# Designed miniproteins, single chains, continued (4): the designs that were tried, part 40

Each design is a single chain, and the fold is of that chain. pLDDT is the mean over its residues in the fold that is shown.

## One batch from the design tools (miniprotein)

Design m13452
Fold by ESMFold2-Fast:
Structure m13452 (fold): chain A 82 residues (1-82)
Amino acid sequence: ARVTITATSSLPPEELKEIAEYIKLLLSEDPEVESVEVEIDEETGKLTITFTAKSEEVARRIAENIVEYLKEKGFTTEVEIE
């Protein structure tokens, strides 16, 4: 299953980069994640996180955890699961 999370905030570029690298590291270390891509738009404060997981159930669980984390950091999030 493929997941796309779009997250927007007013955080400074340095914090966006730190959050993006942290999420990328967590997803890359998860044995149930098959691929991961994280894009940063520093001018708009937008993160786009795309990953694939072995099952739709796993993909939803991981997406929910990431969304919770991002919301605690002050992001507005949108999620698409394919």
Scores: mean pLDDT 81

Design m13453
Fold by ESMFold2-Fast:
Structure m13453 (fold): chain A 57 residues (1-57)
Amino acid sequence: SMEEIEELAKELGISPESVLNILKLLQEDPELARSLMLKEGVSEEIIERLERLAKEL
């Protein structure tokens, strides 16, 4: 949902548009998206939440 996207954007310190771009990348190349997020220090909890949202799109 848009509300969850806005919450994740706030937690990550990025725009909601950036979260949507991450979700698109997770749909197209989940392994690449996951590796990039881990490199940037994104927590496993947030990655799991993003993966769940990507499946809803």
Scores: mean pLDDT 81

Design m13454
Fold by ESMFold2-Fast:
Structure m13454 (fold): chain A 63 residues (1-63)
Amino acid sequence: METVSVEAFGKAVEEVLGLRPSSLPPKNPERTLDEEEVREILKRLGVPEEKWDEIIEKAKELE
C-alpha cells in the first residue's frame, strides 16, 4: 500500500512506541499519508529509523 490513513498511522505509532504523540496530524478520515510523509513525521518525532518499517507495516495492517 502506497498510502495509509492518518488514523491507521496513529494507531501503528501508538502500538509500536507505546504512546500516541500529540504532534501527529489532526484526526481526518479523508486524509491519507504517503510513505514519504510518514517518514518525515517519524523523523520529526525523533523515532529511530529502525522502527519506521515496523510502523509502516503496522499501519498497512490496520487498514
Scores: mean pLDDT 68

Design m13455
Fold by ESMFold2-Fast:
Structure m13455 (fold): chain A 58 residues (1-58)
Amino acid sequence: MPSAEELAEKARRALLAAGVSEEEAERIAKQIREMLEQGASVDEAENLAVRAALAAMD
């Protein structure tokens, strides 16, 4: 099971690959890490990352 830190780093790299700026990707990754540390599900964190990537690609 990946840690909150590991999932946040994966999300950051995926966002960068999708064309999100480094600054924006870092903010979203920090939000994902915080959500996971507060007990949010992996699915909820992934949903946030996908939504952000889609917004950046538009």
Scores: mean pLDDT 77

Design m13456
Fold by ESMFold2-Fast:
Structure m13456 (fold): chain A 60 residues (1-60)
Amino acid sequence: GPKLYRAVAPVPKTSEDELELRPGDLVELLEEVDENWALVRNLTTGEVGRVPKSYLEEVE
């Protein structure tokens, strides 16, 4: 199944390819860009963008 994560803190959008998240937002992991960044889809809004991995926790 899809790899799901939850935002643990507000994630700011500082560049066009980034995604703004609110605490508690559920996202699907699409790709791990590098050690610090993931490409995710927000399951509430359907928006896709890069977020820092440190703001995400894995959902069982």
Scores: mean pLDDT 85

Design m13457
Fold by ESMFold2-Fast:
Structure m13457 (fold): chain A 56 residues (1-56)
Amino acid sequence: SAAELQAINREIAEKLREIGDEVQEVIEKAQKLMKEKGLSPLEAFLEAMKELGLEG
């Protein structure tokens, strides 16, 4: 039904927002590490993920 599709789309949008917020936090942390420590983009990204506990 249209109501079911609306509910599913809302749930997907919510999860995408949560993922987007997490990605944004990693990016901001990585940019700070690059500026403060002179790390390469990859090194800064990995260090940001580690510091935020997102290493997987």
Scores: mean pLDDT 78

Design m13458
Fold by ESMFold2-Fast:
Structure m13458 (fold): chain A 103 residues (1-103)
Amino acid sequence: SPLERLDRLYEEAKARIETASPEEMLQLVREFVDEALRLLEEIAKTPEQKRLVEGARRVADAGIARLETLYEKGASPEELKQAALDVLDAVRAAGRRIVEAQK
């Protein structure tokens, strides 16, 4: 269920990014990160899992900072889209590791 919820959040965010303006991309990435990390915090029970969530948060923060920098510099729509997708992919991968650690 948590992995299915994470995958649904990812697919919805990815689909919206396909037609988003640069301004909308930044907002969509932030919304995805907030919802995904909230979900991961809910399922993290052990100190190890909680450290993995903090790691995911740091990766997401770095990715958002990169996307903001590219936006401010007037990067191409293609470069902004790739940077946005990279954040989504990194958070999804981290989330899968946390969910798998429950086994």
Scores: mean pLDDT 85

Design m13459
Fold by ESMFold2-Fast:
Structure m13459 (fold): chain A 68 residues (1-68)
Amino acid sequence: MEADVYLALGLIYLSIGNLDYEKGDFEGAIESYEKAIELFRQALELGNPEAPKYIEDAEKKLEEIRKK
């Protein structure tokens, strides 16, 4: 299902962003979280009910970085 593919790709980028954040690569983390949000938004538009939770999680991570 196309929505599930976008969700899976978003989760991969979310994981990459989390790793970059832990390493102190905030620019890399921002790029990965932004890409994850784009993919989760596509999943949401295609009807995936889990996408809103992951969009919120990624947006909160971006807010944490932008405060630094």
Scores: mean pLDDT 83

Design m13461
Fold by ESMFold2-Fast:
Structure m13461 (fold): chain A 103 residues (1-103)
Amino acid sequence: SMAQQQEDAAAQRAIGELESRVKELRKRVDETEKLYEKMKNIDPEKAEEFVKESAKRIRFELDVLEAFATMLEHLYPQYRAQIEKLRGEIEEIRKRVDELLKK
């Protein structure tokens, strides 16, 4: 039905927004890693301060994305598998941030 097509379109738009935000956050982690590697050769103390502050901000955004994923699972339970895949990507980003903080 047209109503089902409209609901599917709305769900795909919302899930696409989550996917886009996950992709953007992954890019920010990549950029943080590259900047840390450059800075640690110039000023190791400032590099450590930078990575800790960046990790704090990224962790906050990860928490927001996890809340968004939970909301989408509630609104669109028929797309749970797709949302769970994105939740897995969020957890992989979290692991990368945790590893970045290890000396």
Scores: mean pLDDT 87

Design m13462
Fold by ESMFold2-Fast:
Structure m13462 (fold): chain A 70 residues (1-70)
Amino acid sequence: MTEEEVKEFVTEKANEIFGEGSVKDVKVAIGSKKISIQLDVTEAGGKKETELKKLILEKFPNAILYVNQA
């Protein structure tokens, strides 16, 4: 698994949940114990953020997702 694969998956799911063009930036860092993901979107929070986190954790159980409003 590469940082690019994680970034692609996160971008796809974030656009599905928050809407096309909502993603401003995605930063991924893969460590030995965790995958750190920083996602910048036009509007953060609420049930949409919770659903995105659920989908990401199903695919990448060791992921830590930070969602910011940009």
Scores: mean pLDDT 79

Design m13463
Fold by ESMFold2-Fast:
Structure m13463 (fold): chain A 67 residues (1-67)
Amino acid sequence: NEAAKRSGEAAARAGAAGDAAAASTGGYQMFLVAPNEEQKEAGLKAAEAGRAGDAAAASRYGKLAFE
C-alpha cells in the first residue's frame, strides 16, 4: 500500500529530524491506511511515541512501513 508506505516514511523522517509531533501525525496516518494489522500496530506505536515526545521510537516504528 503506497499510502501506508508514504505515511511511514514521513513518520520516520520526522522522527529522525527530532520532530515528534510530525512523527506522531505520520504514524497515525500509517495506522489509518495500512493494509494489515502488523503495519497498523506499527503506525499506532509510532503515533504514541511521537505524542510522548520520543522522536527516536517514532522514527523506528515508522520505518516498518517501508523496511
Scores: mean pLDDT 76

Design m13464
Fold by ESMFold2-Fast:
Structure m13464 (fold): chain A 99 residues (1-99)
Amino acid sequence: DEEEREAQIKLFEAILKAEEIAKKYAEESEIKEEILKLGEAAREVLEYLKKGDVEKAKEILREKAEEAEKEGDLKLALLLYLLAGDEERAEEVKQKAKE
């Protein structure tokens, strides 16, 4: 779906702009670290989205979400699973974070 792909590209480009702002203006904080990690994932995902490979982009998001979950970063994992369209896995992480 071209409209979905264009919307996703704009979203990840917005994430990269947020990362640039965080690097210039945000002091060292947990939020800055989260934004920088999200920016790393966004760069890889954008490469595949711009090539039209939405399936590979979603696969990368799931891989990054699994890495974040293993590191105990449940907030980042939840966000990355949602961006991948993996609602089932996102709900599992959300429930795990409430425990």
Scores: mean pLDDT 78

Design m13465
Fold by ESMFold2-Fast:
Structure m13465 (fold): chain A 56 residues (1-56)
Amino acid sequence: SAEEAEAKGREWYAAASPEQREVIREIAETLRSIGDALDEALAAGKPISEVKAEKA
């Protein structure tokens, strides 16, 4: 279930070494940025590739 997957993810993060935690945090930040871009694309009715091209 999704709940169990989230719990296991938290356990992995808590058990991770300091260097692994840093990598996980960077990945999480990247995923949040992608989520924001998807929300903008949905609001504009555009695919994410076109949103990225407009900002480039």
Scores: mean pLDDT 69

Design m13466
Fold by ESMFold2-Fast:
Structure m13466 (fold): chain A 95 residues (1-95)
Amino acid sequence: SREAELARLRDALAVTEAELPQVVALAEELIAAGDLELAEAIARRLRDAARQLEELARRAEELGDEELAKRLRELARRLREAAERILARIAAARA
């Protein structure tokens, strides 16, 4: 049903929002430890997750939930920005 699909999209949003600070903290710890390859893998996963969130946002919009679509796009942007910050720090550490 439409309601069940929207509930699933809201759950994906909530889980990703809750996990983001922990994933960023892990990447920062890995950079401090010199585990740059693992930190880079985290940045790539954040970019992949951002693309998936944009697809979910489009689906939410198709289902008529424009507010959920907006929240999913805002989270996708936050994931991309986090990935870019991690990659910039890795580049600085390798310099």
Scores: mean pLDDT 91

Design m13467
Fold by ESMFold2-Fast:
Structure m13467 (fold): chain A 61 residues (1-61)
Amino acid sequence: SLEEELKKIKEIQEKGEKAYRAMTAFDRLRRQGKFDELRKISEEAGNDWDKFVEKLLELEE
């Protein structure tokens, strides 16, 4: 249905915004030389990209 398609589009947009914010946090940590923190986040997230994004967002600001 149109409502289901609109929900999917909104979810894709929201995921894109979160990924952008997470990558901004990643770049900040990298520029600060916090490689140990980045390694810990990567290890805790494993191969789960969504978990990796959420972990990075916890360190936003």
Scores: mean pLDDT 81

Design m13468
Fold by ESMFold2-Fast:
Structure m13468 (fold): chain A 76 residues (1-76)
Amino acid sequence: MLEEVREAVRELLEEGASPEEVAERVREILLPHLPEEVAEDIGAAVRLEVATSPDKEEAVRRAVEAVGRMLDSYRG
């Protein structure tokens, strides 16, 4: 799952996708595995990390870290 998120975020940012498009794709990846509300919260965090990152490499790193951190928090 985290590798799928990393690959999707990297590919979308390589193609010039918006933070909203990246967040939506991450939400879609998570929906089969998590409650909708949790997937939405993680998507919102990804959107913020992508929007506030100074470059594409940092955006990928921060988005994946946010997903991992929030998954850890959700599972305890």
Scores: mean pLDDT 83

Design m13469
Fold by ESMFold2-Fast:
Structure m13469 (fold): chain A 113 residues (1-113)
Amino acid sequence: MERYQVTVEVEAELRPDATEDDVRLLASRIAQAIKDAIESLGGRVVALQGEVKVEGNRVRITFTALVEFDPEKATPEQIAKAAEQAARDVLESHPAVKRILEVRATAEPAQPL
């Protein structure tokens, strides 16, 4: 198994009535969706961290995942695309999201600690 660092960046415009609890729930749902997508490809999520920044009616969430994967089962590009799609699907269905501004995902070999 190889280790990859997967970064998912999400920017969205929130509804004016969105609460801090709505933002926390959104972040939690995206994190779970990313984990589920990676695991469905045969990967293992070793660690997953999220950073949330709210500026007015805009939210930026950055997820950083450390993933163990068999390089013969999926490419870093396929892992990144799966994570991006999982995040996008959550954003499209979440009631606190007024508009998706950007969803980006990258996957690269993890550096030795």
Scores: mean pLDDT 85

Design m13470
Fold by ESMFold2-Fast:
Structure m13470 (fold): chain A 73 residues (1-73)
Amino acid sequence: MAEEKAKELVEKADELLRKGTQALNSRDYEKAAELFEEAATLYEEAAKISGDPELQVRAERLRELAERFRKLA
């Protein structure tokens, strides 16, 4: 079901977000940027399925964070 798929994508994105935070604690900015970029992609797909604009906003913010961390790497 579409609702189930959106929930699954959000759960996967949340896991990537946790891993990205762990990478930041290790000052691995390149890995953190990669993980946040992947999380953003999953939130964006979930937004398309669910129609939830808050997921789209979350994805945009994560892409901005990934870009900043990529510049630090």
Scores: mean pLDDT 83

Design m13471
Fold by ESMFold2-Fast:
Structure m13471 (fold): chain A 100 residues (1-100)
Amino acid sequence: KKEEEAKKFALEFIKEAAERAIASGGELDGDEEEKRFLEELKKKGLLKEFEKLLEKEKKEAEELYKELESLPEEEKEKKKKEWYEEKKKTLAAQAEAARV
């Protein structure tokens, strides 16, 4: 399915970007990597499928944010950071699985 192809391509690209960021001490410009990623998706005709994935991720983030709305701003930032780091680890694990 094109959605799975887009996800696999995204994970491979994220892995490459993460490896370069580690090599540069985290100073790598994320905007440049995002631009390259979008251009490759467009070239492969997978851009629309990737946009659907992003909308799904956005909805999940919005639902989480609503659940956190009763918390103080400081705790909301902490929970959002924890959620992002956990998601980042999950994407890294999926990228490693795609490698094999």
Scores: mean pLDDT 59

Design m13472
Fold by ESMFold2-Fast:
Order: C-alpha cells, then sequence, then structure tokens
Structure m13472 (fold): chain A 72 residues (1-72)
C-alpha cells in the first residue's frame, strides 16, 4: 500500500539521518531528510493519499527540528 511504502521511506530516512548526526554530518543529514520528504510526498500525491502525505510531512518536520536544534 501507499502508506506502507511511505512508512518505509520515513524509516529509512530516519535511520540514515540519525547515522549522519552521530557522525557529526549535520548538513548531509538535512539533505537526506529533504530528499526523503520529497520522495514520500511525491508518492502520496501520485496516489492522492493526502492523509498519508500529511502524516509523513509531520514526521519529517520533527526529524528536521531535531537536526536544526543540534545546529544551534
Amino acid sequence: SVAEEVEAIVRETEREARRLVEEGRLDEAKQVISEGAARALALAREHRDSATGHRALARFGELQQEVDELMR
């Protein structure tokens, strides 16, 4: 399902972003989050699943805030 594919993108992005954060590679973590969000939103939009897209956007926003806080 679209929700399952989007969930897989979110989980993969979270794992990769956290790995990059642990390595001190914050700019690369932000890029990975941006790319993951674009992929997830494009997939949700293609299938007209606004609820799945909205939930994914919220989760990517939370992940982005975690990285932004570390860059302060």
Scores: mean pLDDT 85

Design m13473
Fold by ESMFold2-Fast:
Structure m13473 (fold): chain A 69 residues (1-69)
Amino acid sequence: GEKQELREKLLKLIGEIIRLIGEKIDLEEELKKETDEKKKEEIEKEIKELEKKIEEKLKEMRKLSEQLG
């Protein structure tokens, strides 16, 4: 039923969030090693884009969790 579909969506969303957090950590480590200012700006931009995606998916997760009880 509907609750099962919401649960499956929630689990998939959690997996996507974990993956995005992992990508962000990898980019943050790359940023620490980078010495070129232009490349630093590019990495910082990618980190900010990932942060926005994570925040959006966390908002979706909260809405789904509220629907499940």
Scores: mean pLDDT 85

Design m13474
Fold by ESMFold2-Fast:
Structure m13474 (fold): chain A 59 residues (1-59)
Amino acid sequence: MREIVDRIREDPLDDKAVAEGAKLLREKPDPELGRALVEAGKQHPTNKAIWDGLKSLAP
């Protein structure tokens, strides 16, 4: 989990890290991972991978 958080913060356009982070967050909620994904989405609102990941967190 920490490695994925670090990857997302370093490169929010890493679609593989974003997808894996969203998957992990669905299985085990982590506030730090959630914040990293939300901040990435705010900074890159047109990035499909980030928004697809965030949408997958909705029930």
Scores: mean pLDDT 68

Design m13475
Fold by ESMFold2-Fast:
Structure m13475 (fold): chain A 82 residues (1-82)
Amino acid sequence: MVEEKYNRLFELEEKIKEAEEKVKKTLEEKELPEEKKKKLKELIEEAKKAFVEASQADTLEETEEHLEKAEKLIEEAEKLLK
């Protein structure tokens, strides 16, 4: 169970890094409205916060809840990048 938690956290960390890199490149290459830039940054920051909460959760159920939240936030950021 503990090993499964760490494996899922590792995969999520990689997804967050990939999403953050895509956001960074988009912000550098494209002129986006300020509100959209703010939203993208907020989504990435919230995903990182959910990742930290997942890593600190005492139960697998709580870990899964925070992992799902982080993945949804990443999906929202990726949709804004399209």
Scores: mean pLDDT 78

Design m13476
Fold by ESMFold2-Fast:
Structure m13476 (fold): chain A 78 residues (1-78)
Amino acid sequence: PRQAELDALVDRAVAELRATGRATITVSHPDPEQAEIDARLAARDVIRRVPAVVESFELKVEDGIATATVTLRAAPAP
């Protein structure tokens, strides 16, 4: 299911962010708008679990598939 895919991406990004201080979330969908929404929601879920800031956002459309990429950087712990 779609939600399980997004949850797996969030878990991976959380682990990467904790290990390296940076994480990349990549979401693919035939609809560019949905790819962006899904990537934003995944990034929000990561930030909710680990303090981080969005460093960059990129959207590419190739062969009818949109790929949204969000790069996160760890924020200083309060």
Scores: mean pLDDT 81

Design m13477
Fold by ESMFold2-Fast:
Structure m13477 (fold): chain A 64 residues (1-64)
Amino acid sequence: EIEERVENLKKALEEAIKNVPSQEDIDALRKAIDRLRETYGIPDEEFEELESLLKKAEEVLKKQ
């Protein structure tokens, strides 16, 4: 289900934020978000939430 895929990706993003992601992790998460948008057509609201979490993960990586 699309909802399950979104929930799993949200958990992966939260885990990356918690454990300090690598650049490879960020790249993989970005690709997964893009796939959900382009392949499954997730609502803009869900896409914005995932992008917000990715932004937080990028900020954690930047601080190292």
Scores: mean pLDDT 80

Design m13478
Fold by ESMFold2-Fast:
Structure m13478 (fold): chain A 106 residues (1-106)
Amino acid sequence: SSKKEKALESLEKAIEILRKLAEEARKQGRPDLALELEIEAGIIAIVLGVLKSLPLSSEEALEIALKVLEKALKFLQSLTGIDPKLLQKAIDELKKQIKELKKLLK
């Protein structure tokens, strides 16, 4: 797949990670945390839609995706009151996506 396709796939995976964590937060009686996670996922979904609609180079798409994913990572690292094991799994999955995209910029 193209570098642009991999950038878009990484954003789609980040949305899935955040929405799954939001569902778990709701199950744990933390609707405020679920809302924050859904807002972050929604922001990524808007960026994904914009990147799909614009005639961007693969490098531009990768750079934007990396910035968005790094902001999402910082957001997850700031969260408290969610199951630490589920949160760490989400952080590790997002770090993997970031690492894979960074390799494509070499």
Scores: mean pLDDT 88

Design m13479
Fold by ESMFold2-Fast:
Structure m13479 (fold): chain A 97 residues (1-97)
Amino acid sequence: GRVVSGSLTFTVTSSSFSDLKLTVSGEALEPVRLVVHIPETGELRTFTINPGESVTIKNVPAGSTITIKATVRNPTGPVTVTVTDLKTGESKTLTLT
């Protein structure tokens, strides 16, 4: 088995607050661990998400640049992490192989 990790940054461009949806897809035998840093609020949040699942981070302030670090063990194929701003429809994708 191998451990793969990656990170992405996402900037909230809305005029007030946004809810950000994190979606995991792809092929892995173990859950994906996500660590989300929101420097504007000082929050560090950790999620454990199976491929096909999602989590929503609510009330992220406008202008926030969040960092998402994803780690997965023993992926059987590519694993994709997508962040979507539910207010603007903007999205960004990270692929782990």
Scores: mean pLDDT 85

Design m13480
Fold by ESMFold2-Fast:
Parts: sequence; C-alpha cells; structure tokens
Structure m13480 (fold): chain A 59 residues (1-59)
Amino acid sequence: GSAEEQARLIRQGQGAIEAGRALRDERLKELGEKALEYAKQGNTEEAQRYIEEASSLAG
C-alpha cells in the first residue's frame, strides 16, 4: 500500500486501542494492537483486516 494508506491504518489501529481501553474491551484493544503492528511493518492488507474486525466489534 501507499505511505498515506500505511499512515491511515496506523492512526486507525491507535484509535482501536484507545477505544478498547475506554470500553475495557480486551479483544478490541488486541485487534487494534495487531492492526498497528502490521501497519508499521507495511503489511496494509493484514492491518486492514484487523481494523475491519475492530470496527465490527465497536459498532
């Protein structure tokens, strides 16, 4: 993916971690942490999958 896509996914992963902390949802936090890890590695496809799962859990 592009550098812009990678930066977006990093921000979304961080957002999911913050949402998981605020909601005391360990699964949401874990999904956000995985998305952030893959996004930092440039694996935008896997990062996007984890963001989609986190979004589904958050409502």
Scores: mean pLDDT 83

Design m13481
Fold by ESMFold2-Fast:
Structure m13481 (fold): chain A 99 residues (1-99)
Amino acid sequence: KKEEAIKLAEEALDHALRGFDVLAERYPERKEEIDTDEAFIIIQLHLAIEAARKGDYESAIKGLESALTLLERVREKYGHHPHLDRAIELLKKAIEILK
């Protein structure tokens, strides 16, 4: 089950990256802001996944919850996109399994 949570977090990372690519194309005038939001979220996801792989589930949960909050803010700023919605769904499921 912990392995399933890691896989879901990795899938969320992939969807987040694809979502940010679409946002950068939709809002080229906001590229610097989008790139900054992407960098913070992707770093948090990588750190959380690494923590989970090492068995540090407390740090992993905290990192995934941080990334989830930031992705929800991105969705409020730039609007809904299937990849962003999927990343949020997958992160919520990963957090549920790790708790």
Scores: mean pLDDT 87

Design m13482
Fold by ESMFold2-Fast:
Structure m13482 (fold): chain A 101 residues (1-101)
Amino acid sequence: DWEKELRELLKKAKEYLENAKTEEDINKALSYLFKAESILASHEPSEDLKEEYKEVLDKLIELLKKQPSVDQWTIDMLEFLKKYTEPTEVRQKKLIEEKNK
C-alpha cells in the first residue's frame, strides 16, 4: 500500500527534522524525503498528503539554509521537489510547457 508507505516515510522524515541535532539527522530526513518523492513521482497523492510533504520539505529547506556547510545546489534540488506539492492540473501544465520548449 503506497499511501501507508508514503505516510510512514513522511513521519520518519518529520521525526528526524524535529530532533535534528547533527548533519547526519538532516541527511536521514533527506533520505526519507527522496524515498517519498519516488512514490509521489509514480502516484497522485491526496491533497492532505501533498500538504504534509510540503510541510516536511519547507522545514528541511529552512534548516539547511541555517547550515553554513550546505551547498546552494542542495537547496535548489529541494526547491525543485516542491513541484510535487502543486495541484495536478498545474503540474501537468508545466510539463506540457517544458515539452514544447
Scores: mean pLDDT 70

Design m13483
Fold by ESMFold2-Fast:
Structure m13483 (fold): chain A 96 residues (1-96)
Amino acid sequence: MLEEALEYLNSLNEKEKEEARKEFLAMLRKTAAKLGISEEELLELMRAVAEGDEEALEEMAELYTKAHGLGPLSEEEREKLRELLAAYAKIYELLE
């Protein structure tokens, strides 16, 4: 799964990599705006979650549920959020 995505990114030419960076940054901007935080704050939280910071995961879960009008996340939903944020942090490192 992630390895397949990494192989795909490595297969891209310079123009395709630049487009992928733009799309990723645009996604981060939209997500941060929806959560009511800055892009820098979102990146900091994503990196902290990827490093195993449980407080950062709780903060992200609260921001996500508030933005979507949801009740508290289940343990399974929280684990999916952790995996997603860790994957995004890794993609950001590769595209930077």
Scores: mean pLDDT 77

Design m13484
Fold by ESMFold2-Fast:
Structure m13484 (fold): chain A 59 residues (1-59)
Amino acid sequence: SLEEAIERARKVLEEHPDLPPVDELIQQAVAHKKAGDTEAAQRYLDLAMAAVLREELER
């Protein structure tokens, strides 16, 4: 679900607190979800997850 995906992204961000684009993207996803714009929320989450995957690949 969108909530589970946001939580997963937040957990990975906690390992790399100096990744400001990921934190900002997660914040945007949460804000759009609260506003009822699930499509925009998913888009921001997808961008955050892409950054997370990049970090996992570089490990």
Scores: mean pLDDT 72

Design m13485
Fold by ESMFold2-Fast:
Structure m13485 (fold): chain A 65 residues (1-65)
Amino acid sequence: MDEKLLKELEEEAKKAEELWKKLSEEEKQELLEEMLKEKTDKVLPREEMLELTKKIIEKIKELAK
């Protein structure tokens, strides 16, 4: 099932990349700082990485409004 999770993660990442390109430099900087605050020193399983990616995409969508 890792393959399915990886594919979902790739699709979410592609959507995030498209939204990211629409953001201003200031919005990009703010989002990067927010993401860094949530980073941990431990290795996350793929399911948690997918959840984190979805959360990041949600923040990008909020900024893009």
Scores: mean pLDDT 66

Design m13486
Fold by ESMFold2-Fast:
Structure m13486 (fold): chain A 55 residues (1-55)
Amino acid sequence: ASHAKPLDLVNLARELYPNETNPAALADRVEALIRAFYHPEDYERLTQEARALLS
């Protein structure tokens, strides 16, 4: 999607990995999704926002 909010990425990771209950492991999955679909210049911002939602 051209405009994914960090919450949408967290929700997508939860839907793809419904048995993942560890917040740190879920954060790693969200980071992998960000790296797969977004430009490197957005990685730090998006990963920080996603981690804040999981903390």
Scores: mean pLDDT 74

Design m13487
Fold by ESMFold2-Fast:
Structure m13487 (fold): chain A 94 residues (1-94)
Amino acid sequence: GAEGYEAAFRGDFEKAAEIAGKALGAGDSLGATPPLMALLMKGKVEEAARAIAKGFQAGQTEAAREAMKEASLGAGRPADGEEALKRGEELAAK
């Protein structure tokens, strides 16, 4: 949502990742997309990956993949989005 997007643009990347991760844990891909997009626009792949890991840990694999696909397209960073998904899956497996 707007709160997560605004947090990332203010430089509060941990708050943006927390908001995105909570949305993904609930299966809310639409709520996760804006903060993930802002994180990718700021080059914060690790923070985006941690949010994705929360989605995978909650069993919301499809919501996490959908949100990152939309976020990476919106940010113009498909390679960063693919890397964040891979790193998030690796983090969730630990």
Scores: mean pLDDT 86

